# Ledger of designs, part 68: designed miniproteins, single chains, continued (3)

Each design is a single chain, and the fold is of that chain. pLDDT is the mean over its residues in the fold that is shown.

## One batch from the design tools (miniprotein)

Design m10349
Fold by ESMFold2-Fast:
Structure m10349 (fold): chain A 83 residues (1-83)
Amino acid sequence: FKEELKELGKELKEKSSRTQEAAYEQLIEMLKYYGLPEELIERVRRMPELPEEEQREVVKEALDEIQKKLEEEQKKIEELEKE
């Protein structure tokens, strides 16, 4: 997923409509998979309707939350290894 997040960030930044739509779909699936708040998922879905500045903020927030979730899971595994 770390490579997927990196690639997703590039695709969203590129702003080709087809690539951007695929990236939005992938981002939404990741948010659902990690059980992130429905409010955040809805904000990502509504992102095409937002100004570009707000779109960047929403994308960054969603990607940061997924990254944080991945790091939390990794730390939990490390903690289990200790005890």
Scores: mean pLDDT 69

Design m10350
Fold by ESMFold2-Fast:
Structure m10350 (fold): chain A 69 residues (1-69)
Amino acid sequence: MKATVVALVPRSLADKAAQAARDAGATEVSVVPHGDQAAVVGVFENRELAEKAAEELRKVGAQQVQIIE
């Protein structure tokens, strides 16, 4: 079952957050600008990878991280 992670980061950290999602095993990564912030969206093959990615994104400085299935 695939899981999607959505993280809100300051726009200056968007590229670093996208790379962290890829390094965590995301099959697809998108960055959506939203004012002074960006939403980094990563798609993962399972929830366990998504939960690991959410932890890594929080370490990068993500203020909000959500997992959607």
Scores: mean pLDDT 82

Design m10351
Fold by ESMFold2-Fast:
Structure m10351 (fold): chain A 65 residues (1-65)
Amino acid sequence: MPTPVLTSLDSSVGADEWPALSVQPSSSRLVSAKMDTTDTSVTYTLTVEMPDGSRATATLTLPIT
C-alpha cells in the first residue's frame, strides 16, 4: 500500500491562527490562561475554544506604578 507523504507542519501558522487538526466540539471552554508581568504592566491573556474548534483570545492589561 502506498504511504502518503505529509508536508512538514508549519508551526509559524499556529502563532496567528491556532489551526486545529481535529477538535470534538461539545462546548466552549477555557483552554489557557496566561499572566505576563513587566516593569510597568500586568497582562492577562485568556484563550477560549469554541464548539466549532475555533479559538478566541481576550487580553486585559493593568498598569503598575
Scores: mean pLDDT 59

Design m10352
Fold by ESMFold2-Fast:
Structure m10352 (fold): chain A 68 residues (1-68)
Amino acid sequence: SEEELEKLKEEISNLVTENASKMTKEQIEEIQKLIDEALLKLNEAKTNEEKIRILKELKKKIKELLEK
């Protein structure tokens, strides 16, 4: 749903914002790369279900990067 997409975008934005002061330059650059790659995939996505999957994968990858 559109509502689930907006919630996921907000959760990703909050995750980045809340951890910004704790991130290294390398982590910031990797997160930006992950976001850019996800935006390219979102442009090709035809359904909200596919977009939700892309955003969930992005959130997971950002969390994994922050645990390093």
Scores: mean pLDDT 82

Design m10353
Fold by ESMFold2-Fast:
Structure m10353 (fold): chain A 79 residues (1-79)
Amino acid sequence: MEEKQREEDRRLVIDYEVALAIKEMLRAVTKLGEEHGEGEQGKKDLENLQKRMEQVDAEIARLRAELEKRGIDPAEFRG
């Protein structure tokens, strides 16, 4: 019983950490695109990055709400 709950909790924390990492990567790529992305393709790439950022923010919010509902602190799983 306890092992299955721990696996679900760990998966939720992993999903949350992955979403946070994706957001940071998207921020870095967006900054590079703003500094080096010129012309019509650069604008399209930035628009696509913004849409992905919005999707990741929604996923982070969902995962955070689920973690709070379950009383899980993600920091406790990082050692």
Scores: mean pLDDT 75

Design m10354
Fold by ESMFold2-Fast:
Structure m10354 (fold): chain A 88 residues (1-88)
Amino acid sequence: SDVEAAVRAVRRAAEAIIAAKTPLEAEIALSMLRMAVSITLYTSMPEEERQRALAEIARILRETAAAVKDPRVQAELRALIEELEARL
């Protein structure tokens, strides 16, 4: 489903953020994450499915923020979580 594809894309980006070894790799992974989230927000899908995807995405981002050590990356993830939760 579109929900499953969106959640999978976000999960892959989140894993890349955790695996990043350099600031550049972290920035690329964050850009991938922002793109996956944006696609989920603006792709044509039933609103109930979008809400379900956004709730799961917010959960993944909270887990990712807890796992990363870079304060800048944590701040970016926290801002994105707040934006998503405001839309739920």
Scores: mean pLDDT 83

Design m10355
Fold by ESMFold2-Fast:
Structure m10355 (fold): chain A 84 residues (1-84)
Amino acid sequence: MDEDARRQADVYIQLGRQLESQGRYQDAIDYYGRAAGYYIRSRDYDSAAQVLDRISDLLDQLGDTDRSNAARRGSQSLLQLQQS
């Protein structure tokens, strides 16, 4: 189950990166969000936090400060779980 979740997350990261390279930032954010969810399911909180930081950066580029701040806070919460 955890290995399958991590594999699915990796697929969504690849799709998100392809969309980001095309300037399709909103679609990239959707796939990155799905990837973060699967990393959380696999308890890979470091990878999930990195993905949320990327989502935060893209949201800042789009001018969505409130959602960017929410994603950054999510990342920090996940890093605290990883440190325990």
Scores: mean pLDDT 85

Design m10356
Fold by ESMFold2-Fast:
Structure m10356 (fold): chain A 74 residues (1-74)
Amino acid sequence: SKQEKVLKALRDLLHRAGEAGLPREVLEDIAQIYKAAYEEKMSVEEVKQRLLELADRYPELRPWVEEALKIIDE
């Protein structure tokens, strides 16, 4: 399902950011998007927009955000 792909992409992103030792603020921002997606308070398109905005704020996330978007679009 699309919802499962969104949640998988966000879990993978959060795991990578954590393993890379990124600041807590970055992890919290990703977790907030995950929570909103999990609670179905955010559409797939809104999740994609939030991920693009996240990559703009934290350019180090950009390659992983691009991978997350590919998972969502599969």
Scores: mean pLDDT 85

Design m10357
Fold by ESMFold2-Fast:
Structure m10357 (fold): chain A 78 residues (1-78)
Amino acid sequence: MGLTPETEERLRRELEEEIRKGEETGDAGAYFRAGVIALLLGDDKRAAEAFAKAAEALEERGVTGYLVDFLKALAKSL
């Protein structure tokens, strides 16, 4: 639905790049982008894992509150 095979392949590469960036740098933004890309690909399990890791990365940096709670709720909902 809506995605061409070429777009899907590009999104899969971008997903892997963002996950790797998050793992190498601990950048919550990279994990958040990975979660969004996974949702576009229909991969709810990878999206849930990425959003959970984004919340964890924020907490490790001392960020608390609604954004972390939202990301945890989003991950649990998928």
Scores: mean pLDDT 82

Design m10358
Fold by ESMFold2-Fast:
Structure m10358 (fold): chain A 77 residues (1-77)
Amino acid sequence: SEDYSALSVEELLEQAHEAVKQADLALKKGDEETFLSHKSEAEAILDELKNRGVPPKQYLDVEVELGVLDLKRAVEK
């Protein structure tokens, strides 16, 4: 469950994209702890968007990028 209830959909999407960006940077540095932290943040924001009934198309890019990051981590580790 998310406590981001005061944020707009636009603000949630902006924060999710920033979390994905920070996860990618951490992965490039080999910082798995920081990667997992930002991945969890993006997943928590996605849960809030889903709880609000936001159409999947609006956050699909975040879900796809998180999947790509998981694949990149598996290959590099």
Scores: mean pLDDT 83

Design m10359
Fold by ESMFold2-Fast:
Structure m10359 (fold): chain A 105 residues (1-105)
Amino acid sequence: MLSEEEQALNEVHALIAEAVDRIRELLAAGASKEEAYEKVLAEIAPKFRELLLKMSEEVRKKVIEELERIRRQLQTRGDQGDALAEIMARVVGEMIKIAKEILEE
């Protein structure tokens, strides 16, 4: 059996992969960056909240650390003109806010 931390990180990585694929589909279909961001965030935010509620406080802190690492990498690529990375940096930024809000409550 995977540790709670390993399982949680795997589930979060899978959700990020789902978000990335969905943004690619929306952009390929001619959606704007804003439309892609809004639609994907609406789809993944409730799923992410459900995952966070299953986690211990210590695991939530580790998830926040991993999301902050991912966001930094995405911001660098977005600044270089990667539209997918720009949108995903915004999505991950919102995920960090959600996780911190739940951690404080």
Scores: mean pLDDT 85

Design m10360
Fold by ESMFold2-Fast:
Structure m10360 (fold): chain A 58 residues (1-58)
Amino acid sequence: SAMEAQKLKLSMEIADKAAEVTKQYGRKASINSKTEVIDGKPVSTTEVTLKPPPPAPA
């Protein structure tokens, strides 16, 4: 289905972005994505969040 195709493409793009972000910052990225049908059209949203660095020891 069109929805499945959209999700598959999104998943691949997310994987590529996660790899780039992790490589760039040396930290694991947390990725949240959702796909909704709005007016019969699949719409995808992606958020990428980096884990903050631990505080320096006092």
Scores: mean pLDDT 68

Design m10361
Fold by ESMFold2-Fast:
Structure m10361 (fold): chain A 80 residues (1-80)
Amino acid sequence: ARGERLLAGLREQDELDKLGYEFAEMKENPEGKPLYDALVAAFQATEAADPAKGAENRARLEKIEEMGKKYQKWKDGLEA
């Protein structure tokens, strides 16, 4: 049971890492930018309607955004 929960958590973390990479790419792409802006607006609206659920969604978005920033900094470092 504990091993199964850990494996599920690792899979979820791997998905979050992939989403962070996609999120970083999405912000820079003309086609992705409107989707990114819509997602941020939806999360802010959720927080206004249901602060607890909105805070949870915002925390997830912040983790994805942080991972995206790490990928972007790594990519920028390769330009040297």
Scores: mean pLDDT 59

Design m10362
Fold by ESMFold2-Fast:
Structure m10362 (fold): chain A 94 residues (1-94)
Amino acid sequence: DVEKKAEEIVKLAKENLDEAIKRIEEYKDDKELLTATAVRLYDEIARLYEQMGDEFEAGIAYLQRAVVKTFGATVDIVKKALERLQALLEKQAK
């Protein structure tokens, strides 16, 4: 199940970003998994922005989600989304 695997990668990213990046690079040719992972990452990013009261950035994250859902995701797109998720989790913890 691609969705379950994507969920596991997003969960891993919250604990260890470097391991999550390594997992994504191992799956660089799995376009379906990369796309599912990017969709989940932007959903999580948008939700975190909403929780912080940043409706503008939440809106941008939802647009990025729609773009990756339509056009697919590359390893670079997923890596950037993973890095943004880490930065937001760190900011939320303050």
Scores: mean pLDDT 85

Design m10363
Fold by ESMFold2-Fast:
Structure m10363 (fold): chain A 98 residues (1-98)
Amino acid sequence: DTLFTPEVAAAIAKALYEKTHDEEAKKALETIPEKASKELLELAKKYVDAVEKAQQGDFEAYVKAMELGIEMLKLSGQTELAKEKQEKVEKALKELKA
């Protein structure tokens, strides 16, 4: 399940470090050579927050994390992968809410 580009992974690692000051997140950031855009970093911060809420049992936060992940893939140039993921998430949500 390597679904993110190095740029997206770097943005997530940076957002996680800024939120938690986790030494593992800091070390991951130091090993990633890609520079993330401001927009990608902002999405990554929202993604980290949504994942944290999803782990607390918030299904809506889980959905938000998936949507943010897809948006980050689009910004990193992985538009085909983002489209495939978006279609699968939308289909699953329709089936769950029906």
Scores: mean pLDDT 67

Design m10364
Fold by ESMFold2-Fast:
Structure m10364 (fold): chain A 69 residues (1-69)
Amino acid sequence: MDRILQELQQLLDAGLITPAQQRQILAMVREYKRNGIKITEPLTEPELTVENLANLIVGLLQKEEEAKK
């Protein structure tokens, strides 16, 4: 979880997401870890598509997994 929080903070600092989107993405990452891929609510900002968001979440999960090795 700490790695995912750091990556989301880095995206926020880079201006790629808003604080509201950071919380939404974190909730979606937790959902993916718990129940598999499930998008319950779309982001309101046009710069993030469902496809780009799914790729981002997969990337964050892979980084967390590799950090344990």
Scores: mean pLDDT 61

Design m10365
Fold by ESMFold2-Fast:
Parts: structure tokens; sequence; C-alpha cells
Structure m10365 (fold): chain A 71 residues (1-71)
């Protein structure tokens, strides 16, 4: 699904950086074809835009929760 694709790409981005976020890497992580990814995102730039939105939202919210849990 689109959500799973964005989540997988976000995890790659956070661990390995933007250059590691390729359609091939995301497809391999999810066990799907690059053609399947292209069906949801017309190009890598479209995927990166959604990943950037998710990173800002998730990291802000999770950082606040982790601070409360670890303290």
Amino acid sequence: SREEIVEAGTEIYLREGLAAVTLRAVARRLGISQGTLYRYFPDRAALIREINKRVVEITTEEAMERIKEVV
C-alpha cells in the first residue's frame, strides 16, 4: 500500500540518508517490484516529498514521546 511504501522509505532515509532512498531499495525492503512502486509514485521525487513530510511529523512526535519514556 501507499502507506507501507512511505514508511519503508522513511526508515531507509533515517538510517542511511537520502541517497539510499531509491525505488529499488524500497521495493526490496517491501518484497515488491519497482513497477509496483511506480504505480503509487510516478517518480522518486514524489516519494521523497511524502517521506520528508512523514519525517517531520513522526520525528517531532516520537522525539517528544521518547524523551518522556527515557527520563
Scores: mean pLDDT 73

Design m10366
Fold by ESMFold2-Fast:
Structure m10366 (fold): chain A 73 residues (1-73)
Amino acid sequence: ETTYSDARQKALRDVIKIASELLSTQPEPITTESAKQINAQLADRLRELSKQDPSTRDDYLAFADALAANAAA
């Protein structure tokens, strides 16, 4: 079975943590519009994190691009 590298596992954990933080700050009820805003904000935060550590940069950018595409859809 394919396992993620340490860098990719770290990036995935950071994505989950940031997404949980953003979700907890949203007003109730959570709407489709709020979900798109969360995805856009998460993508922006991941792009900022990608600038701090070159070893995780590509993984953070890949997740950010996927989230931005989802927010635009």
Scores: mean pLDDT 71

Design m10367
Fold by ESMFold2-Fast:
Structure m10367 (fold): chain A 70 residues (1-70)
Amino acid sequence: EAGEKAKKIVIDYVEKNGKITDETVEKVLEEAKKYLSDEDFKKLKEEVDKLKTNKDKVQKILKFLEKKGL
């Protein structure tokens, strides 16, 4: 499901870069967008934009997908 695919992206990009980068956040959002309505994606992006660290942004995306059963 979307959450497992998003987690895989995080693992792969952390292995590549040694940390959670802006690229990691972007790729996780791209994956999430495939499974969310435009309205839900807008809500997710608004919540992510309020966060300051890439780690918190990724965790928010994963939590959002989990709450949607994805």
Scores: mean pLDDT 82

Design m10368
Fold by ESMFold2-Fast:
Parts: structure tokens; sequence; C-alpha cells
Structure m10368 (fold): chain A 72 residues (1-72)
């Protein structure tokens, strides 16, 4: 379990870094907030299914934040 949690956190951090390279300073702050909340949820997760769901939801929220900022 712990090894998978570490993998999930590292995967999200790499994805967030990729998005931050293209984001405004304001979007970077929002991305960091989403990332930190996802890490907290992953650390509290009790099953692999929960971790996968958290990762999927976090990735979708990160994509949504960038799309919403581009539309504003």
Amino acid sequence: MEKFKKFAIEALKKYADTLMARASPEARARIEEVLQKAIEKINKAKTFDEIVKIMTEAQRELDRLLAEEAAA
C-alpha cells in the first residue's frame, strides 16, 4: 500500500509540474492547492481503488482549472 501511495503522489506531482510550466502565477497557486489536497486524501486512503479514484479526480480538477482560466 505505502509504495503505491508514494507512486501515486509522485505521478500527480509530475503531472502538476507539467501543467504549471504552462500556467499563470494565479493558476500555479490553484494547482498547488489541488495537489496538496490530493496528497492528503491519498495518505488517508485505505484501498487501491480509493487511491486510483483520488488520482483520477485530481487530474480532472487540474485540467478543469486550466480550462476555466483560459476561458476567463
Scores: mean pLDDT 79

Design m10369
Fold by ESMFold2-Fast:
Structure m10369 (fold): chain A 65 residues (1-65)
Amino acid sequence: MYKRMLVGMALEEEARLAGIKGEVEKVGDKVKLKLTYKTDKQGEIAEKLKKQAESVGIEAEVFKE
């Protein structure tokens, strides 16, 4: 769990640098990453971050504002 939380926090920071709203949440034994974007370019970055999160067992959700 600890390692997934650290990866989630790193991806949240990458999202913020790209102008995407990132939120990492721990729900029981699961780590979730929520990404909210406004522009198409941000959407492409958010989808890449989602795939990176899922590759390490983090549940990722992408939303358009």
Scores: mean pLDDT 80

Design m10370
Fold by ESMFold2-Fast:
Structure m10370 (fold): chain A 65 residues (1-65)
Amino acid sequence: MKYLKILSGTATFTNDDSGVVVELKAGDVIPADEIEVLSPTEARVKVGDYTGTVKLLSGSFEVVE
């Protein structure tokens, strides 16, 4: 299991299948089976059969394995 942590600022989490967007804030953690860091502000996460995209609006995130 991997974890995407929002360390500061805000981000959006988009479900790639449904298009539903959720706002994330500092302290939020997303557990995932796989995390692909696409850029300093964007990551793709995989949880089971679902994929999502995290985009930083401000601040920073980290990936913990």
Scores: mean pLDDT 82

Design m10371
Fold by ESMFold2-Fast:
Order: structure tokens, then C-alpha cells, then sequence
Structure m10371 (fold): chain A 96 residues (1-96)
């Protein structure tokens, strides 16, 4: 039947120190605000020790890419390592 295009991004961030680990909740809050402003929806968010894993969805690739660029800038501000950024373009399909 008809399929609607959806873009997904998976982001992993790693804290390099205990001080940065303590700031992961603040970083998550800033990232969620950036997602809200970009119209990007969070699908999953998990903090596990020094690692933060986030999944986001958008109906447009451009909004998702702009949001990811902003998230990278926030990670640099917090001193976090960007361990992974992955896009899922194969979910973009419009049927005739």
C-alpha cells in the first residue's frame, strides 16, 4: 500500500570524564530543545554510564541533518565525543 517517507538518525555520545557524565542530563535537555525547534521527533533516549544513545525521526532529511549538525555543536560545547551518527535513508519510499 502507500508508504510515507521517514528519515531516522541514531546518535551516540560518550563522556570522557566524570564531570562530563554528570552533565549528560543537561546535554540531553539541550538536544531535546534543539529537536523540538527543528520539528524532529525523539524515538529513543538512553543514558548508560558514560554513553548517551538517541534516536530521532523526521519527515524531511534536511530537518534531520540540520538538527544533527546542531547536536554536534552542542556535543562540542559539552566536551562530549561523538561516537556515532547514522542515517537511515532506506525508509524513504513513496509508492505510486
Amino acid sequence: MVEKPVYRAVLEFEAKSEEQEERLPDFLADVLEAARQAGVRIVKGEISGNRLVLEFESETREALEDFVARAKELAEKYGLEVAKIEFEPERVELLE
Scores: mean pLDDT 76

Design m10372
Fold by ESMFold2-Fast:
Structure m10372 (fold): chain A 73 residues (1-73)
Amino acid sequence: NAEKLAEHYKQAAENAERLGQSYEKKGDLDTAARYYEAAANLYEKAFQYDPSNTEWKKKAEEARKKAEELRAK
């Protein structure tokens, strides 16, 4: 069950990242930042359910940093 939950949260995080990229391209940086924050939270949950996958932890950190950068603009 944990593996299944990790995969679902990973897929949700990837979807949030794509939406963040889409809004960033449209120039809606505030909405983009919100989606990158959502992606970070979802990658953190995926990592919580599968702690062996350290790549998701890195993706969460990257998404969090991207959201901060966009909000600082």
Scores: mean pLDDT 86

Design m10373
Fold by ESMFold2-Fast:
Structure m10373 (fold): chain A 79 residues (1-79)
Amino acid sequence: RDSQINSLVQQMQNIYDDMIARIRNQSLTDADIAAAISQMQSIGNQIRSLDPSVTQDQINNGIAAIQAQIQARIAQVQA
């Protein structure tokens, strides 16, 4: 169970890393951001199915923090 959760967390990290790489390459679109957020929400739901002690608020807050980091990186590259 813990190894499955760790794998899902790694998948979320890989999505984040791909988004950051796309920002640097100026290839990131609004559709890419929307797709990444949707995929992260799906992964969050899988984590919650494996560990019900993880709250939806924790998943939502984590995704919101990642989204804020993505927007901050876009602002830095466009400056």
Scores: mean pLDDT 79

Design m10374
Fold by ESMFold2-Fast:
Structure m10374 (fold): chain A 109 residues (1-109)
Amino acid sequence: MDAVMERLRAVARELGLEVVAFRSGFPSEEEAEAWGDEVVAAVAPGDPAAGVFALITRTGDRYAVVVLRAADGGEGAGRFGDAVAEALAAGLSMREIAEALLGRPLEAL
């Protein structure tokens, strides 16, 4: 687990990932996705190559959204997506991935 988490953090640093926005407490995944889509559209209107994307994770009976921007645009976002897929395949939850990117537990936000 530690090696996978360290790799995810290293990839995030290499790609210059920035947390653009965070919100938790969504009662449904659909409401979380809608908010994430609104923030992505506001930060990168009509530009899928801008490297802005939303991660959605479950927090108990609620959902949280972390919106991220990659310095290298769409290529950076794609490379990070691969690292997230590897972390999920290794048994990490989206919550653990989101907490690693925020640098603190979601309960502390």
Scores: mean pLDDT 72

Design m10375
Fold by ESMFold2-Fast:
Structure m10375 (fold): chain A 89 residues (1-89)
Amino acid sequence: SAPDPEVLELQKLLGELALEVEEHWEKKPPKEVSDEEIEKKYEEWVKNQSDVKEQLEKLKEYFKEGMSPDEREGIRRLAESARERRAAE
């Protein structure tokens, strides 16, 4: 089965977000934060958003400010996937 178009669009938006976050980190490195602090911020952040694009913009700002090593690796993987997608086009 073909993947859901909404999932593909979300993956594309997450990849673009990751590229913008990596570009920001080249100018200002992220603060390291605890996994507990990340979970708390993520729960609060997800609970009150109705628009996926608005959620992604707030997530972008969140990751630019600070993150754990695991979240940083996640962003790196998303950015790598986005670069591969651009190279395939």
Scores: mean pLDDT 65

Design m10376
Fold by ESMFold2-Fast:
Structure m10376 (fold): chain A 84 residues (1-84)
Amino acid sequence: LIEKIEEVLEKVKDPNISAEEIKELVEELLKEAKKKKAPQRIIDALEQLLALVKAMIEKGVPVEEIRKLVAEGLEWVKKELEKL
């Protein structure tokens, strides 16, 4: 799961990434976390992050702001997983 989060973090750093692609990457991380039976707090954090990304897309928030939010959220999830 950590390696998959690092892969997604690198993709989110691309300034040409679309908001829809960011949403899809977070959805895939959530599926992977559930498949690997990650702690509930990790699953909850990814579900909340996905909900925020969807809300930001609906409100027309700039992709740059969405990228920053997702990067911060995924760095937090990565640090929590590294403590296991």
Scores: mean pLDDT 79

Design m10377
Fold by ESMFold2-Fast:
Parts: sequence; C-alpha cells; structure tokens
Structure m10377 (fold): chain A 87 residues (1-87)
Amino acid sequence: SKRDEAIKVVDDFIDFMSQFLSKERVDLLRGSLYWTIDLASLMDKDNAEFYVSSSVHAIVQTLRREGEPQAAIDAAEQMGKELRKIL
C-alpha cells in the first residue's frame, strides 16, 4: 500500500539518522513523521504535497539550527522527495 511504502521511506531515514541523534530524538522524529503520513492521507494530493514539504522543511531547519552534519540535512531532503513521489 502507499502507506507501507511511505513508512518504509521514513524507517530507512530514521535508521540513517540514528548515527547522529539520540534514541529519544530518533523515536520522536519517527512518531512525528508517521503522524505526517497519516494526516497527509486525509488531504487531496496538492494539499498533501504542500503539507509533507512543509513538515520536511521544518525538520531541515531544525537540523541546521542544531548544527547537525550536512549528510543528515541531505537525508531529510531526500526522504521528503521520496514521500512526495508516493503521494
């Protein structure tokens, strides 16, 4: 299903992020992204794409603000691109 594909994209991203973030932060990020997928599923395509893009942008800005490496930022942007393809 589209949801299963989106969950796999998030899980792959979260697994990669575990090298940079604590377990508590990783778990919070996973929960936030699962919530983003579920809310987007209630929207039309254009609103879902905008909502996912806005959520990913917020994650990217937070990673930059916290001084995380460019690899973490690039991974978040790539995850967002893959999620939008599934919508």
Scores: mean pLDDT 87

Design m10378
Fold by ESMFold2-Fast:
Structure m10378 (fold): chain A 73 residues (1-73)
Amino acid sequence: SELRKQIADLGHELGDAVEAGADPEEIRRLQGRLNAVHAKLLESQGTPEARKRAEEARKNALKNGLSEEELKR
């Protein structure tokens, strides 16, 4: 699915950033984006339990300073 592809792509980008010694802020942002996309994948599963976990992940992404625009990507 598109969401799983985004998770894989962001995971690879995060790995590259860590290996390159990127700023901690950039690494934190990439982690937040991963959490946001994972939340969307969980919501797509359609169970109440998955939706609660998705909401938790979205809250964690926002706590890390992501914008709503970043959450939508």
Scores: mean pLDDT 74

Design m10379
Fold by ESMFold2-Fast:
Structure m10379 (fold): chain A 87 residues (1-87)
Amino acid sequence: MENLLKEAGKAIRDGDIDKAIEAVEKLFEVDPNSLEAARAVAGILEKLGKEDEAHEFYKRVMEALKNGDYEKAAEIIREGIELAKKL
């Protein structure tokens, strides 16, 4: 998990969006409710010029997690990954 987080963060900084998406997908498989995975997805969306979508995405994930709605949080993170994959 930690290595995947570092890989995602480095790929985002380097602008390697495809590698960042791969790392985030692996993070999501390990921990579907990871706040770190959600932050990485938001970072990818911001790099893609989707700042408003990134902000709204992250707020939705945070709200679902605060409410203990882990199923909804996982669905939102999955939607964010799919949006990033569409470029």
Scores: mean pLDDT 80

Design m10380
Fold by ESMFold2-Fast:
Structure m10380 (fold): chain A 96 residues (1-96)
Amino acid sequence: SLKKKAEEAIEKAKELLKEGKIEGAILLYRAAAILDRVQSIYESTDDPEVKKLVEEAAKLAEEGVRAALEGDLEKAKELIEEASRKYLEALGLKNS
């Protein structure tokens, strides 16, 4: 499901690029990368703290995709930056 959402975000990013909406497209590519990576971490860990962080990262990335598609680029940026922070925190704990 998250990999499919990542693929859908990439297709929407391509549409925004054709329209010259570069910032929105970049945000969708960033969100897609988080969604894809988060699914892989979730499947590879039994740590409930890591699972919680990647679930939060996925939710924030999905909300960021929605905000970017609605044209709220500031909100999208904040949500995707927070998703990235949660993802990096989860990755740090998994590798500890």
Scores: mean pLDDT 86

Design m10381
Fold by ESMFold2-Fast:
Structure m10381 (fold): chain A 65 residues (1-65)
Amino acid sequence: SAEEERRRRFREKVLAIQQESLAQIDKLHAELKATGDREKYMEGLAQLNKEQQARLRELRKEWEG
């Protein structure tokens, strides 16, 4: 059904955002382990969270249409 297809696409987009976020967190962890720069790590997490929330808000608006 059209509803099932919409749900599938929405889930795929959410999963893609989550997978990208996890990959970026892994990179931030690796950098922290290599450098010990906690400030850079915290700034990276804050920026990632801001970007993730913005993308999810846009996706939600598309869904609520």
Scores: mean pLDDT 83

Design m10382
Fold by ESMFold2-Fast:
Structure m10382 (fold): chain A 60 residues (1-60)
Amino acid sequence: SNQEILQATIEMFQLLAEATDQILAIRQDSSLSDAEKQAQIAKITAELKAQVAKLKAQLD
């Protein structure tokens, strides 16, 4: 339904906003090496992609 598509779209925007905040926090963390920052950002990106795929699957 149109309501389910709208809800999924809103949730996708919220997930992107959360991922952005986490990435900014990691980039600002002076206790982490560049390699550790890259690894954590890659993990967040993979999790975001998985959550978006799950939301798309729920529309089937």
Scores: mean pLDDT 86

Design m10383
Fold by ESMFold2-Fast:
Structure m10383 (fold): chain A 70 residues (1-70)
Amino acid sequence: SPEEELRARVAEINREALDEFFTKWKEASDKAFAEGKSIEEIINLMTEVGNEIDKERQARVAAARAEAAA
């Protein structure tokens, strides 16, 4: 059904966003630790990364919903 297809697409978008977050978390943390950053600085950096990824995820979900409604 169209509802099942949309649900599967939203689940895919959410999974991709989570995978991207963990990949960027590892890369940014490794770099920040190598540069001697504090744990607090790393948490702040990763909060910004998470916010950016969530914004993109929300836009992708909105686009998928709009496409399904057309």
Scores: mean pLDDT 85

Design m10384
Fold by ESMFold2-Fast:
Structure m10384 (fold): chain A 88 residues (1-88)
Amino acid sequence: DKIEEVKKRIEELEKKLANTSLETAPDVLFEYYQALKEYLKLEPSKEAEARRFQVARTLLRLGDPRLSPEDIAEVEKRIADYEAERAA
């Protein structure tokens, strides 16, 4: 029930973002980030987790003040982990 509602919201936000520059739709991008976080609490998904990271990284690059210090720290850690994996 709630999982299906969150999935539907994610699909609607993805359609909006597909037709809009990420840099010109920070509010839609932030709502998408929140929806992905809600979905991941209900159902673990590596695909959704990777997408959440990509969205958070874009929001961090845009300087969105709505990102929590914890969200920023997680994104920076994942970037560092990715760079370490790429260097190996």
Scores: mean pLDDT 76

